# Designed miniproteins, single chains, continued (3): the designs that were tried, part 98

Each design is a single chain, and the fold is of that chain. pLDDT is the mean over its residues in the fold that is shown.

## One batch from the design tools (miniprotein)

Design m11254
Fold by ESMFold2-Fast:
Structure m11254 (fold): chain A 157 residues (1-157)
Amino acid sequence: MEELERRKAELEAKDPFSPEVAQALLELGKKYAEEGKYEEAYPLFLEALTILNGVLGPDHPETLQALLELGQLYAKQGKYELALRLYEEVLRGLERTLGPKHPETVQALVELGQLLAKQGRYEEARALYEEALRLLEETLGPDHPATQAVRAALAAL
């Protein structure tokens, strides 16, 4: 904790709007969210998103990653409808910038499917796991550990 707060303050003193400040904010916000300190994590993720969106734009992979961390924070708070909107925005951003076959896009499909399954929305989770499975079979093959993990998740719905 103290070392990340120090690193954040040293970066902010040089350039408060740098991507490196936003990354230090995300690392600190993750640690607060792991400790269950969601009220302390939330402003750090919003500040990081504001910096990254201003410098790199909304569809940049680092901006989309910061948006994903905020979505995970809402999911940990049981704010599932807010989490879903952010995950769908991340997925659409990654599809536009990296394409649907990119590992990060396929990972976002799997995480959105996991979020829907945790809500009991099994048919919608199924559709996302079937699409993720198809993409992983085409890109990595059927025997790849990631393909097998998604197939096991789909069989557990």
Scores: mean pLDDT 97

Design m11255
Fold by ESMFold2-Fast:
Structure m11255 (fold): chain A 75 residues (1-75)
Amino acid sequence: DPNDAEAWYKKGLEAWKAGDFETAVEYFKKAFELAPDSEVGKKAAELAGILLALLGKDEEARELGKQLKSVFPTP
C-alpha cells in the first residue's frame, strides 16, 4: 500500500527532526519493506543508510545497500 509506505516515511522524517535517529531508521526500514520497488521505498532506504552510518552501524548500512541494489541495480 503506497499510502502506508508514505506514512512510515513521514514518521521517519519526524523522528529525524526530533534527533531520534534510531527510531528514524526503523521507520525508514518499514517504509522500504512495504514498498521496496517504489521511489518512496528507495528514498527511505537511502536515508536509513545515511543514519546508520552516522550511528556507526556500518554492517546494517551495508546490508541495506545490498537490498537497495538488488531492487534498483546500477547501470
Scores: mean pLDDT 76

Design m11256
Fold by ESMFold2-Fast:
Structure m11256 (fold): chain A 156 residues (1-156)
Amino acid sequence: SVEELKALNKEAVQLYEEGKLDEAEELYQKVLAQRTQVLGEEHPLTLATSNNLAAVYRAQGKLDEAETLYKKVLELRTKVLGEEHPLTIATMLNLAAVYEAQGKLDEAEKLKQQALDLYEKVKDNLPEVDGVSVEELKQEIEKAIKDYEEVSKQLA
């Protein structure tokens, strides 16, 4: 059911936060497969699961899998939500962090700059998202910025 998928997704988030990356991967893959089948691949909840699975791949050092999935999420979020949407901007920053970790420094910097320029335009007028506060959206983007800076620092 939709409620069972929501509960499983919450469990996967908790496993990720606890550093249980392999368990989080397995559960996110299960949730993603079922959400894709029931809701379609462009559905916001399916894209949120894909984004979270890509973050797990990145944390595991599975950078090629993370890149592939973040690129798909970015394409579909740009199509569905637009490039100025905070979730689209957060995905750009997460993909830039993957590019940095891969040594794709020019691609990383270009995508980071694009995301920061978009965020400067929207930060004072963020759209309302059902069930998410403007403060939570700002925190998601600011976390993505910090995650990018931490990856960049580790490669220096």
Scores: mean pLDDT 84

Design m11257
Fold by ESMFold2-Fast:
Structure m11257 (fold): chain A 60 residues (1-60)
Amino acid sequence: IVGKIAVAKEDFEAVEPEELSLKKGDKLLILEEIDETNVKAKSLKTGKTGIVPKSYLELI
């Protein structure tokens, strides 16, 4: 999954500073797999990096 492009399946609003907010349809580069539930990703739209839940993402 690391190095893959993913698309946000729905909006996600970051609550913590380390999290990345997403809008449905946003494309992300997966940088690191944190655990079974979360990845660190970079938004291709904004260039920001942060933690997002895997359940909000679909691999392209």
Scores: mean pLDDT 79

Design m11258
Fold by ESMFold2-Fast:
Structure m11258 (fold): chain A 62 residues (1-62)
Amino acid sequence: MVGDLYQAVKDQVGRVPKFLSLKKGDIVKVLKVVDSDWVLAQSLKTGKTGYVSRSDLKPVAP
């Protein structure tokens, strides 16, 4: 999971700077697994980092 690319399955609006804002289809790189529900990820579209729910991400197919 860490270092892998994932795609957002739905739109997400960050309420505070620590949460990542995403649109459905945006690609993120996972930087750290925080717990069972959350990862720290970087948006490849915006370059911003923030927390994303693991259930809102799917692996990018090769």
Scores: mean pLDDT 75

Design m11259
Fold by ESMFold2-Fast:
Structure m11259 (fold): chain A 84 residues (1-84)
Amino acid sequence: PNSVDKAIELANKAVQLAKQGKIDEAIELVEQALRIAEETRSREGAEAALKAAMEILKNPNLPKEKIPTVIGLILRGIGLLLDM
C-alpha cells in the first residue's frame, strides 16, 4: 500500500524541485521514483515518474548537457509501462 504512494510522492517532489531550479535533485528523485515503480510494478508510480521527467525536460533551467539523461528517464518510464 505505502510503496506505490512513495513513488508518486517522490515524482511530485521532483516537479517542485525542478520549478525551484534544483534540476540535479529533481533528476535524482525521478530516478528513485522509477526504481520504486519498477520494484513494485506500479503503473501509477511509473506514470507519475514519467510525467515528472517530461516536466523537467520542458524546464527552461535544464542544462543542454542534462537533456540526454532526462530523455533516458522518459524512455525508461515508457519501457516500464509497456512491460506492465
Scores: mean pLDDT 85

Design m11260
Fold by ESMFold2-Fast:
Structure m11260 (fold): chain A 69 residues (1-69)
Amino acid sequence: DLVDQLIDLSDHLTGDEARGLSRRDLADRSLRAVQDTADRLVREGKISRTQGDNAVNTYRQRANDELSS
């Protein structure tokens, strides 16, 4: 799953850095990291722009669904 690969390759916040953030703030920071990782992989020629954009959009939808439930 490309989304899982982007998450694994993204810079994760440490427990201390995540402490005190709301669920939405944490989700926003995680989405930014996934976007940055996708952009890097496209630049490196490892995935297409379309694949990167679709994976980021899928992650965003999953995060929004989680926050809405």
Scores: mean pLDDT 73

Design m11261
Fold by ESMFold2-Fast:
Structure m11261 (fold): chain A 88 residues (1-88)
Amino acid sequence: LEEEAKKGNPEAYLKLGRELYRQGKFDEAIKYFEKAIELDPSNAEAYLNLAEVYLLKGDYDKAIEYARKAQELGDPRAPLVLSAAEKM
């Protein structure tokens, strides 16, 4: 999986980021989601995952920024995350 990510597979970075997020390793999860976006800037799921991590870290400005980007790219869950971040 890590070898696949290093070969330019954004889905491998998304999977690694989600596993780290599940473990509460938010800063490490952010790095992997950022790598997924570097490889595929249109990946709505990566932006949504970044928004959710920043929301949990209390960085509402970044949560709003990334949730809005995920919404622009068509993620149906993005409006809920955006609304939650905007109310904080």
Scores: mean pLDDT 80

Design m11262
Fold by ESMFold2-Fast:
Structure m11262 (fold): chain A 120 residues (1-120)
Amino acid sequence: SLAEGADVNAKDANGETPLHKAAKEDDYEKVKELLENGADLLAKNNNGETPLHLAAKYGQIGSFNVIVEAAEKEGVLKELLGAKNNDGKTPLSLAEEYGNESIAGALRKLAKEKGVELKD
């Protein structure tokens, strides 16, 4: 559970929210708790990366699944799939670069279904 008085969207020195950190650490139960408490799926860290970028980059399948389900319910999935970090990389680009093939395959399927550009 969140600590008393915790701001769910507070950013640290790296621009990371609690949701960014939970997405990197395979703490999918914490990801779910944070999203239930109004965590911003579209928040960008100092590298321009959303929590979905970090789940894809670090191969966190559990966190990835929870983020995708929440993004679809909130109507922001297409925006998250197409979001580019400061290096112009999408979550799919990071999953491919870091060899996270299961997440990369899921992202390709979702991007095709939602009409998101995977290249350009």
Scores: mean pLDDT 84

Design m11263
Fold by ESMFold2-Fast:
Structure m11263 (fold): chain A 73 residues (1-73)
Amino acid sequence: GDVNAADSAGMTRLHWVALFSKGGDEEEVVARVEALLAEGADPRLRNRLGQTPLELALAAGVEAVAAVLARAT
């Protein structure tokens, strides 16, 4: 399917991975983010609240994920 497909909240797969990145294996989450970006995920897309995946990762406090997303934008 389209890697940039958004749900009813405007959340893409990249938004959800960034939001729920805390509490998991950080290395595995970073690899998942990088895989989505390699598939053409757009890290500049905003959800219905106007938030990018980077803003969600920063809110979640996961520095490594935020750093990957910041480099991609």
Scores: mean pLDDT 80

Design m11264
Fold by ESMFold2-Fast:
Structure m11264 (fold): chain A 74 residues (1-74)
Amino acid sequence: GADVNAADADGYTPLHLAALGGHKEIVEVLLKLGADANAQTKVDGFKTPFALALELSEENEQAADVLDVLVKHH
């Protein structure tokens, strides 16, 4: 579907998946299209895209770039 906030069976939205992948440019596009930065997964402790990027930023420099974009949006 064309819905930027469409969640999969586990509650992962496109914004969650872009944050997990460290895709800064995709995160920026999704946020401009109205993606919900506060959407929570249904698994793994009900995490937002920001929470997922924060966990990954300890091991991945691209996740730190995603955090910067998410902070600037909110």
Scores: mean pLDDT 76

Design m11265
Fold by ESMFold2-Fast:
Structure m11265 (fold): chain A 68 residues (1-68)
Amino acid sequence: VAEESEFLNAFAHFDKDGDGTITTVQLGIVMRSLGQNPTEEEIREFDIDGDGTIDVPEFVTLMRAMTR
């Protein structure tokens, strides 16, 4: 069981602009650094806007689902 703070720390490391978003490419890197292996299909599902970015709430939801 991972704490939400662990997810937020990983997100913040890749959120260069500090605006609460990361790219789908950065999401893949974050997930792999935490021992997860998201598929391209899973990443597309979390890119709700289809603009290639993931918001903090989407990221936290994804991490909680995959780290159970």
Scores: mean pLDDT 70

Design m11266
Fold by ESMFold2-Fast:
Structure m11266 (fold): chain A 95 residues (1-95)
Amino acid sequence: SLGQQLLAAARRGDLERVRELLAAGADVNAADGAGRTPLHLAAEEGHLEIVELLLAAGADVNARDNEGRTPLDLAREEGHEEIVELLLAAGADPA
């Protein structure tokens, strides 16, 4: 599905493919088997420009995976400080 391709592209850091898939109507909030969205995967992997693009496309900044983790939690765990700041500016719950 387009959603599965979007999840894979977000994880890989393929910015142009993410842009193409969103333009093709991929669900920006598609979830994998662990409940992880493209925003979770881009935030975990440190892909700042993809995080920006997904947020602009209406990604749920507070989406929780099956372990209750948000994109903000994953960015913090991996030390991606610029992504942490971007997610907080976009309305991530700082709790």
Scores: mean pLDDT 92

Design m11267
Fold by ESMFold2-Fast:
Parts: C-alpha cells; sequence; structure tokens
Structure m11267 (fold): chain A 108 residues (1-108)
C-alpha cells in the first residue's frame, strides 16, 4: 500500500510461516522497506524487523535463508536485533524470551 507495507510485512508480523514461504517463492522482495511509519515501525523497516519484534523465530529463519539483510537499518538506525530486544522488553514475544534476539546475535 501507500506506506510501503507489502503482503510479506503482514505475513511476517502475523507469524504466518506458510504465507511467508509462498510469498517468497512467488518473488516477493524479502528486503522491502516501509516508506511511512506503520504503528511502531518507522520508514525503512523490512519484514525481518517485523518478524524479529513479534518473536517469530521460524519466519526469521525463512527470511534470512531467502536473503533478508540481517544488518538492515530502519530510518531510526535500528536493526532486526534491536527490534527483537524491544519486542522482548514490551512482552510482545510469546514465551520464547530472548530466543529470536539470541539467534540474531549468533548470526552476527
Amino acid sequence: DASGVTPLHRAARAGDLAAVEELLAAGADVNARLTERVGVFPPGSTPLHFAAFEGHLGVVDVLLANGADLRARDSEGRTPLDWALMGERDGVTPAGIGVVAEHLRELE
């Protein structure tokens, strides 16, 4: 849409692994960036930022396997790891405290 939100951003935020896989197989831009702020996510946010914040480890792994930029910075200079840490602090992540953040740290 006008904010740069793609179906892949929405699937990544929802933790819909099957939809993420289908969209990537169909040629979705794994590194698509927001053009405007959407909720808490500033311009420059990618699907990986969304999946990391929401704590969806399986989606994070699929995005990275398909070329997602682990070091992508949003317009506020935040990486997916920064968003994973924010999601954990705000209690947005399900019972996997630290799982996505730890995984992203290991990959850096």
Scores: mean pLDDT 77

Design m11268
Fold by ESMFold2-Fast:
Structure m11268 (fold): chain A 72 residues (1-72)
Amino acid sequence: SLNEELIEAVRAGDAERVRELLAKGADPNATDEQGVPALVLAGRAGHEEVYRLLLDAIRESGVPAPSFDLEA
């Protein structure tokens, strides 16, 4: 599946493969077999480029983030 391939590419730090899989419709919120999100895997492994690609894809997928929290 695209999601499984995305997780493998993220673990390998293969930013080019991550881009290809995301372009093909892989879910940037995919989790590994332990339930760890791809974004967390990238961050933990220090794969900064992959982490940035996943963040951008998550935002484009319409996932709500707690970013609008101003007191005013």
Scores: mean pLDDT 76

Design m11269
Fold by ESMFold2-Fast:
Structure m11269 (fold): chain A 60 residues (1-60)
Amino acid sequence: MTVLTVKGLAEGVSIDELIAELKKKFPNVGVVADPKNNGVVLIGEYEDVLKAKEYAEKIN
């Protein structure tokens, strides 16, 4: 199981909306809010988590 963190999301990005979209597009990836670091934690298989991280960073 792989854990990757996406930190430093742009000001005004809704973490809740990002989590909903990530769960919809990557249902095999666990997504947990990390609002203190202005980001999310992604948990799952390496390939799925990497794709979810790339998606989150592109919409940042």
Scores: mean pLDDT 76

Design m11270
Fold by ESMFold2-Fast:
Structure m11270 (fold): chain A 60 residues (1-60)
Amino acid sequence: EPKIARVIKDYKAKTEDELTLKKGEIVEILDEFEDGYWLVKSLKTGETGLVPKEYLEILS
């Protein structure tokens, strides 16, 4: 079952591996890394990338 999260504040990517997200966007969590970054997929664009977990609120 897909693990879904909402972006709770705007995040701007700092590297090619990171994803820029706007507050209110819905993402699927693909992987959770020990360093505090989560690999997510934007449900709006289909793009994948890393985002700090503190920018995300788990919905399911």
Scores: mean pLDDT 82

Design m11271
Fold by ESMFold2-Fast:
Structure m11271 (fold): chain A 64 residues (1-64)
Amino acid sequence: DENGNTPLHIAARDGDLDRVKELLKDPSVDLLHKDKQGRSPLALARENGHTEIVRVLMERLSKQ
């Protein structure tokens, strides 16, 4: 969006675990893209206390 948020940023911020899992099915999804404040989707999940989303995103990153 206009703030530099990808769909993954929005899902991680909002705690939408099902949407996060859906987006992660796409192997081309950019997990490291940073918004205008320098926050990744992982950072937004952490800031908003969405521990299961943090876990899922970290698992995906570890499979690099």
Scores: mean pLDDT 78

Design m11272
Fold by ESMFold2-Fast:
Structure m11272 (fold): chain A 70 residues (1-70)
Amino acid sequence: MLSPLERKILQVLRDHGPLTTSQIAKLLGVSQSTVSRHLRKLEERGLVASRKVGDTTLYSITGKGQGELN
């Protein structure tokens, strides 16, 4: 099951994505380390995808991630 913070991460990515870890942390008022830990779990579950653009990593919600919010 999704934690409340993981659900908020998916909502933020749905509404604003793609976003960096830093941008997600600022929007949710939590540390980047906390967001990074939860993003790893969400990516392992296929609910979030990451893409590297230059030296920046962008995260986006997947179709599976959107399904978890319904």
Scores: mean pLDDT 86

Design m11273
Fold by ESMFold2-Fast:
Structure m11273 (fold): chain A 74 residues (1-74)
Amino acid sequence: ASQIEERVKKIVEEQLGVSPVAENANFFELGGQSIKTVELVAALEEEFNVKIPDAEVENVSNVQKAVDYINSKL
């Protein structure tokens, strides 16, 4: 659980250029641009070998939601 959270935070920091990332900070607000959101979702899919359909993107909108979503798929 903690390792997944650390990996999610690292990806978010790398993709959005923000550090540190608060667990409840909305990724879509931090990114400001749709392209950054797409890149972030793709990076999470690659890191954890999971598929995040467009309909479920809202379920990964912050660190806590992303961790919960990824844990549900592992």
Scores: mean pLDDT 72

Design m11274
Fold by ESMFold2-Fast:
Structure m11274 (fold): chain A 102 residues (1-102)
Amino acid sequence: SAAEQAALQLLEDIFKEADKDGDGLLDEEEFKEALRKLGKRLGVELSDEQIEELFKLADKDGDGLVSLDEFRQALLQAHLDGKLELPDDLFRALVRWGAQQP
């Protein structure tokens, strides 16, 4: 749907805004900036502790870098684990995105 596509585009825009060097990867500080911006735009209040837990969830390989796909997966998983409540359009968009991954 148009709303789901707009929600995915919002995540990509926020990720790209936080990606200061344009390499397609966020370090921990850039990731925290991205989540703070996302929280403000969605009207969701995220604590520093929630953001730190989300970074650890996204950084599965422990290299300190997060891709756009890892960012999307972490948000979806956090919602499923009850750690974060995403708006319906964004949650549905992430579920559909996840179902189409190889």
Scores: mean pLDDT 80

Design m11275
Fold by ESMFold2-Fast:
Structure m11275 (fold): chain A 57 residues (1-57)
Amino acid sequence: MKLAKVTKDYTARGGGELTVKKNDILKVLDDRDEEWWQVEKDGTIGLVPRKYVEIIE
């Protein structure tokens, strides 16, 4: 299972985006896009900017 750690707070701006906080651990569902990743946090699925997360696995 691929996991990512949030490196900086991000507030959703609409359009299926997910609000995340620094040090949140996310399940990576789709990382094929260079700019936006589909992730899951506590059962909620959404998009976060790639630059705000780091893969930890």
Scores: mean pLDDT 82

Design m11276
Fold by ESMFold2-Fast:
Order: C-alpha cells, then structure tokens, then sequence
Structure m11276 (fold): chain A 101 residues (1-101)
C-alpha cells in the first residue's frame, strides 16, 4: 500500500485475507467476537482467500459458543460456501465437531 491508511488496513488482514473477526472466530474468543460485531462496518460474512467466513473457521475448530453467537447475528449467511463448496455445517462434520450442529 502506498498510503498509510491503506497500509494500516492491509496490516489489519492476515496473509490469507482474514479479518480480525476471522482471527477471533478461529481462536474461539467469544468476547473478542462480540466486541468486533459492535464495530461499525464489520462484515460478518467476509471471506478469506479460501472463501471461508468467520463462521466457517469457528465451526471447523469446534468453537460452539462462537458459532452460536455468529448464527444469531442479523444478516448472517448460513449458506455461505468456501472455495471447495463447503458450508460451516460441512466443515464442522468433516472435522469431527458434530456437537456444534
């Protein structure tokens, strides 16, 4: 990025195109997820370089509390598919986390 503002926005994303919400969901940090959901402009359905949403990452890692928080949000896309055509439900099942379904 040639601009300091753009550099800060790029530094806000990981090398896989993940947002802060992706990171908190991946870690299972329910408090971090709740705080980010209150930030204006947070895209709860943002997709990383693999087409994964925060819900995909929480489900893949079996983070039940984060999955429940995200599923209750207005505008959540429960049918979002990653680049392999998998929903959050498919990832939970594939990674042995049937208990969060």
Amino acid sequence: SERQEELLREDWRDSLGGTPLHHQALLGNAEGVKKLLEVPGTDINAQDSYGRTPLHLAAYNGHKEVVEILKKQPGIDLDAKDNEGRTWLDLAKENGHEEIV
Scores: mean pLDDT 78

Design m11277
Fold by ESMFold2-Fast:
Structure m11277 (fold): chain A 60 residues (1-60)
Amino acid sequence: GPFLAKAVRDYVAETEDDLSIKKGDTIEVTEAYEDGWWKAKSLTTGKEGWVPVAYLDKIG
């Protein structure tokens, strides 16, 4: 199911399907795949998209 993660560094979306995040943002991961990208929603900005897993740290 969905879980929370913290952005550990800034990421700037390179496509319209990607999610921009800032270090310290709270991110809800909605779909986690083993390919190094997760589908997520920023609880800070309300925007959704794909983020690289290496930029997130799971909370709890």
Scores: mean pLDDT 82

Design m11278
Fold by ESMFold2-Fast:
Structure m11278 (fold): chain A 57 residues (1-57)
Amino acid sequence: SLTEEEKKEILKIIGEILDLIGDLYELEREGGSKEKIEEIEKKIKELLEKLKEIESK
């Protein structure tokens, strides 16, 4: 079972992912640079890997 600390960390990471998805949507809609899009995609992947690590406990 997840601890309260781990639950708090999960919610924080989910919030960060949602913010990054919003940023990605805006960049794609506005014709943002490929480099900036790839940077955000990489950050989302890193946060998803963190979620997997917490869930695997």
Scores: mean pLDDT 82

Design m11279
Fold by ESMFold2-Fast:
Structure m11279 (fold): chain A 59 residues (1-59)
Amino acid sequence: MELYRALKSVETDLPGFLSFKEGDILELLREVDEHWVLARSLKTGEEGYVGKGALERIE
């Protein structure tokens, strides 16, 4: 399982995009492009798109 830590908080109402708090742990499901990944929050189980610049790889 490839794990990332959120470097900042993001709150969004956009369909398909993930909201998260700084320090939350996200599982990488798929890389979408240069700037975006599809991830799952381990805290909530929600899946959505996240900007790569908001994430730090931990596993």
Scores: mean pLDDT 83

Design m11280
Fold by ESMFold2-Fast:
Order: C-alpha cells, then structure tokens, then sequence
Structure m11280 (fold): chain A 67 residues (1-67)
C-alpha cells in the first residue's frame, strides 16, 4: 500500500478533481470517506447518485481500481 502521507494527498487531489468536474462537494466527501474506510460497496452506491453518466462511470472505475 501507499504510505499514509501519500494516501492523504491522493484523497485531497481526488476530492478536488471530482468537485471540479461537477460532483457535489458533500457527495464527493462521502465517497472519499467510504473509500478511506475500505467500504467500497458504499462508495460505489454513493457514486451511483452522480447525475452525469460519464462522470459517474469515471468515479466508479476509479473506486474499482483502488479496491
């Protein structure tokens, strides 16, 4: 696994990118919190709430990649 400093940096960058691409900030925070907790099923369910189908697909693929 990546060390904890790198994990924190990646989480911040991922949140910033998701928000910049149009994910609601509260939803993006919930997705990142679920990923950090190792709860990938919850993260994927939260990603299904993203209205943009291309952005939803991108976020779900990113979750599956880090799982």
Amino acid sequence: SLDEEVKRAVAIIAAAIGISLGVEPELMRQIIDAVNAGDYDTALALADQIPDPELRRLVKRAIELVR
Scores: mean pLDDT 79

Design m11281
Fold by ESMFold2-Fast:
Structure m11281 (fold): chain A 108 residues (1-108)
Amino acid sequence: SSERERLSQELLNLLRFGSGPELVDRVRELIEQGADVNARDELGRTPLHLAAMGGGPETLEIIDLLIEAGADINAQDKDGRTPLHIAEEMGRRDVVRLLRERGADTSA
């Protein structure tokens, strides 16, 4: 529906531009309202790709919420990048560890 498309775009925009202590609760609310956790932006990036780019204290909880809601942990963007590849490129060691523990494919 157009409502699901709207919620999915709000989720992508929230993860791309959002910050602050309410971020986790806002992500949870959008998922509960029916946002598609596997929606893609113009670069083929999913919510999980965008969360893996994040450096805030809430990043690990957001990643867990997305995976529990059915996010494809091995989703590839337009450049063939997975969330794990993005986390590695950005030096997000805690995110890399979490994604590997949750079963991310480590093959390059």
Scores: mean pLDDT 86

Design m11282
Fold by ESMFold2-Fast:
Order: structure tokens, then sequence, then C-alpha cells
Structure m11282 (fold): chain A 70 residues (1-70)
């Protein structure tokens, strides 16, 4: 898969987990608007959103790594 296809799958996963979070929705839309979006940019977005929740941050980053390996 292209990196863009991988990043779109990751963003869809994040949006599905956070359907009621307008900040996550807006952040994901901004990332999708960037034609050069990378997996590392999505990982940094997750790190920024879950600074106060290390367990959820680690869980989401692990799932992102699993999607990237496909």
Amino acid sequence: MSEKEITEKILDFLLEKNKDDPVVQKGADILRANPRVTVDQVKNFVRGMYVDDPKKREELLKKIDEIEKE
C-alpha cells in the first residue's frame, strides 16, 4: 500500500474510536487535506492528543504500527 493509503486507514481508525470528539475530527480533516501526510505526522498527532493518557496513547500507537505492517 502507498503511505497515503496507510495514513487514511489509520485516520479512519482514529475517527471511528473518537466519533464524538470534535478536536480529533478536525485534526484528522487537516491531516487528510495534506497530500504529503506521513504515518509519523499521524503518530505525532496521537502523542499530542493523549499527553495526559499514556495507556490510551500507547494502545493507539501500537494499533497504528499494526496497520502500517499490512
Scores: mean pLDDT 75

Design m11283
Fold by ESMFold2-Fast:
Structure m11283 (fold): chain A 103 residues (1-103)
Amino acid sequence: DSPLGLELMEAARNGDLEKVKELLAQGADVNAKDFNGYTPLHLAALAGHKEIVELLLKAGADVNAKDENGNTPLHLAKLAGHEEIVEILLKAGADENAKNKNG
């Protein structure tokens, strides 16, 4: 994807809230995907970065985006035990019944 999309994914993974704000203001694609199908929202949810999850959702992130294994951000937040992020994603319209490769 675009260089800004890759930078956004790195900032989301690393918890760099100010860099996420800057990149979104520069027009970074909030729904950019890497080679594994991860979006910034997947990476923020997996890493436990609550404020970044909220910011990405406000910016129009697809709450039900699927990675190469069919995992949504909700699946990754549940796997990592990030209960507050699970609640945020559900309030944003995450499909609690979305199937991944594990069922």
Scores: mean pLDDT 86

Design m11284
Fold by ESMFold2-Fast:
Structure m11284 (fold): chain A 79 residues (1-79)
Amino acid sequence: LTAEEESEIEKRVAELFQEVLGVDKVGLHDNFFELGGDSLSKVRLVAMLEDEFGIEIPDDEAEKITNVQDAVDYIRAHQ
């Protein structure tokens, strides 16, 4: 991936986290649950990531995604 493609993935993932959590800003390493997320919000986030990037995220891998960086790393490995 180019630096531009990596930046676009990070931007979109952060936007999805912001939408699900209802916050103006999310850092790459901010914990989803500490930002006010719950299990239902996590399910919505995973579904939005799958739809946006055209990927499948199994439940065991979804459990490992707790911040923006985790999601970006997963997407980059599975595009």
Scores: mean pLDDT 80

Design m11285
Fold by ESMFold2-Fast:
Structure m11285 (fold): chain A 111 residues (1-111)
Amino acid sequence: MEEAMKQFLDAIANNKPELIPDEAVDLLDNGSEEEKKAFVNTKNSEGKTLLHLAVERGLSPEVIEYLLSLGADVNAKDNEGRTPLHLAKENGDKENIEVLLKNGADVNAKP
């Protein structure tokens, strides 16, 4: 799963949809809204979702909005209690902070 999550993010970040793992392609093309939401909210060994990883890597606002459109939980907490908004603030990523807040990120969420 962690390798597939990394490959998925690398593919969308670089505009190379042909590099998206087959599992993710099938889910995005033929999956229900519930299945897409389950996929984007899957947690890695650190409790991080695709949204956490995209924000942590400083990926573009368009990538963040895409993940949110698939049903990513904007307030998901990793194993350290950090939300995507916490990671964006740690990185000083003003554009992604604004995108997350627009999509319902809790400004009062504690780590």
Scores: mean pLDDT 76

Design m11286
Fold by ESMFold2-Fast:
Structure m11286 (fold): chain A 60 residues (1-60)
Amino acid sequence: AEEHLAQGLAAYKAGDLEKAKEHFEQAAKQGSKEAQLNLAYVYYQLGEYEKAEKYRELAE
């Protein structure tokens, strides 16, 4: 979880939304609420609003 969250954040800062999504998905699967929230933001930026809302709700 920690490793994938950190890798996702690094990819996001680099502007690599697809790589950020992959790492946040792995961290979110491991129960990271921080990764679930970050994954929701990535989906929102990619225009995948239904997935963004689902992960935002999971993070709450």
Scores: mean pLDDT 81

Design m11287
Fold by ESMFold2-Fast:
Structure m11287 (fold): chain A 56 residues (1-56)
Amino acid sequence: SMSLRELMEEHGISQRQLAEYLGVSPATVSEAIRRDEAGVHTPTSDRIKDFLLSLK
């Protein structure tokens, strides 16, 4: 299945833009992406995924 990084690339969205849209810090987005790449589920990674999927 697609990682958060792959979804971001598909939608052309940066970590900074995600942080602005979600109302969190860029560091929070970066941590969530790293954890997702390691196979770790977090509430922030779910919110990012839901947001990116809502764009189509």
Scores: mean pLDDT 79

Design m11288
Fold by ESMFold2-Fast:
Structure m11288 (fold): chain A 68 residues (1-68)
Amino acid sequence: MREPIETLSDREKAVLAGIALGLSQREIAEGMGISPATVSRIRRRIYEKLQLKNDEEAREFALENGLL
């Protein structure tokens, strides 16, 4: 089963929200003051933790859990 949104850190929630809004990895990185490589690592960790297969599922998860 997918983990609850509460298992995500504030940083992970910010990256997930950016993905759900259709922002690029670079745009998310600029907004958070971190490198695009760091955003990529956080995104992979979120997808593994929540068992998400793609950005569409990430958007659905964010919407269902009130992140947007």
Scores: mean pLDDT 78

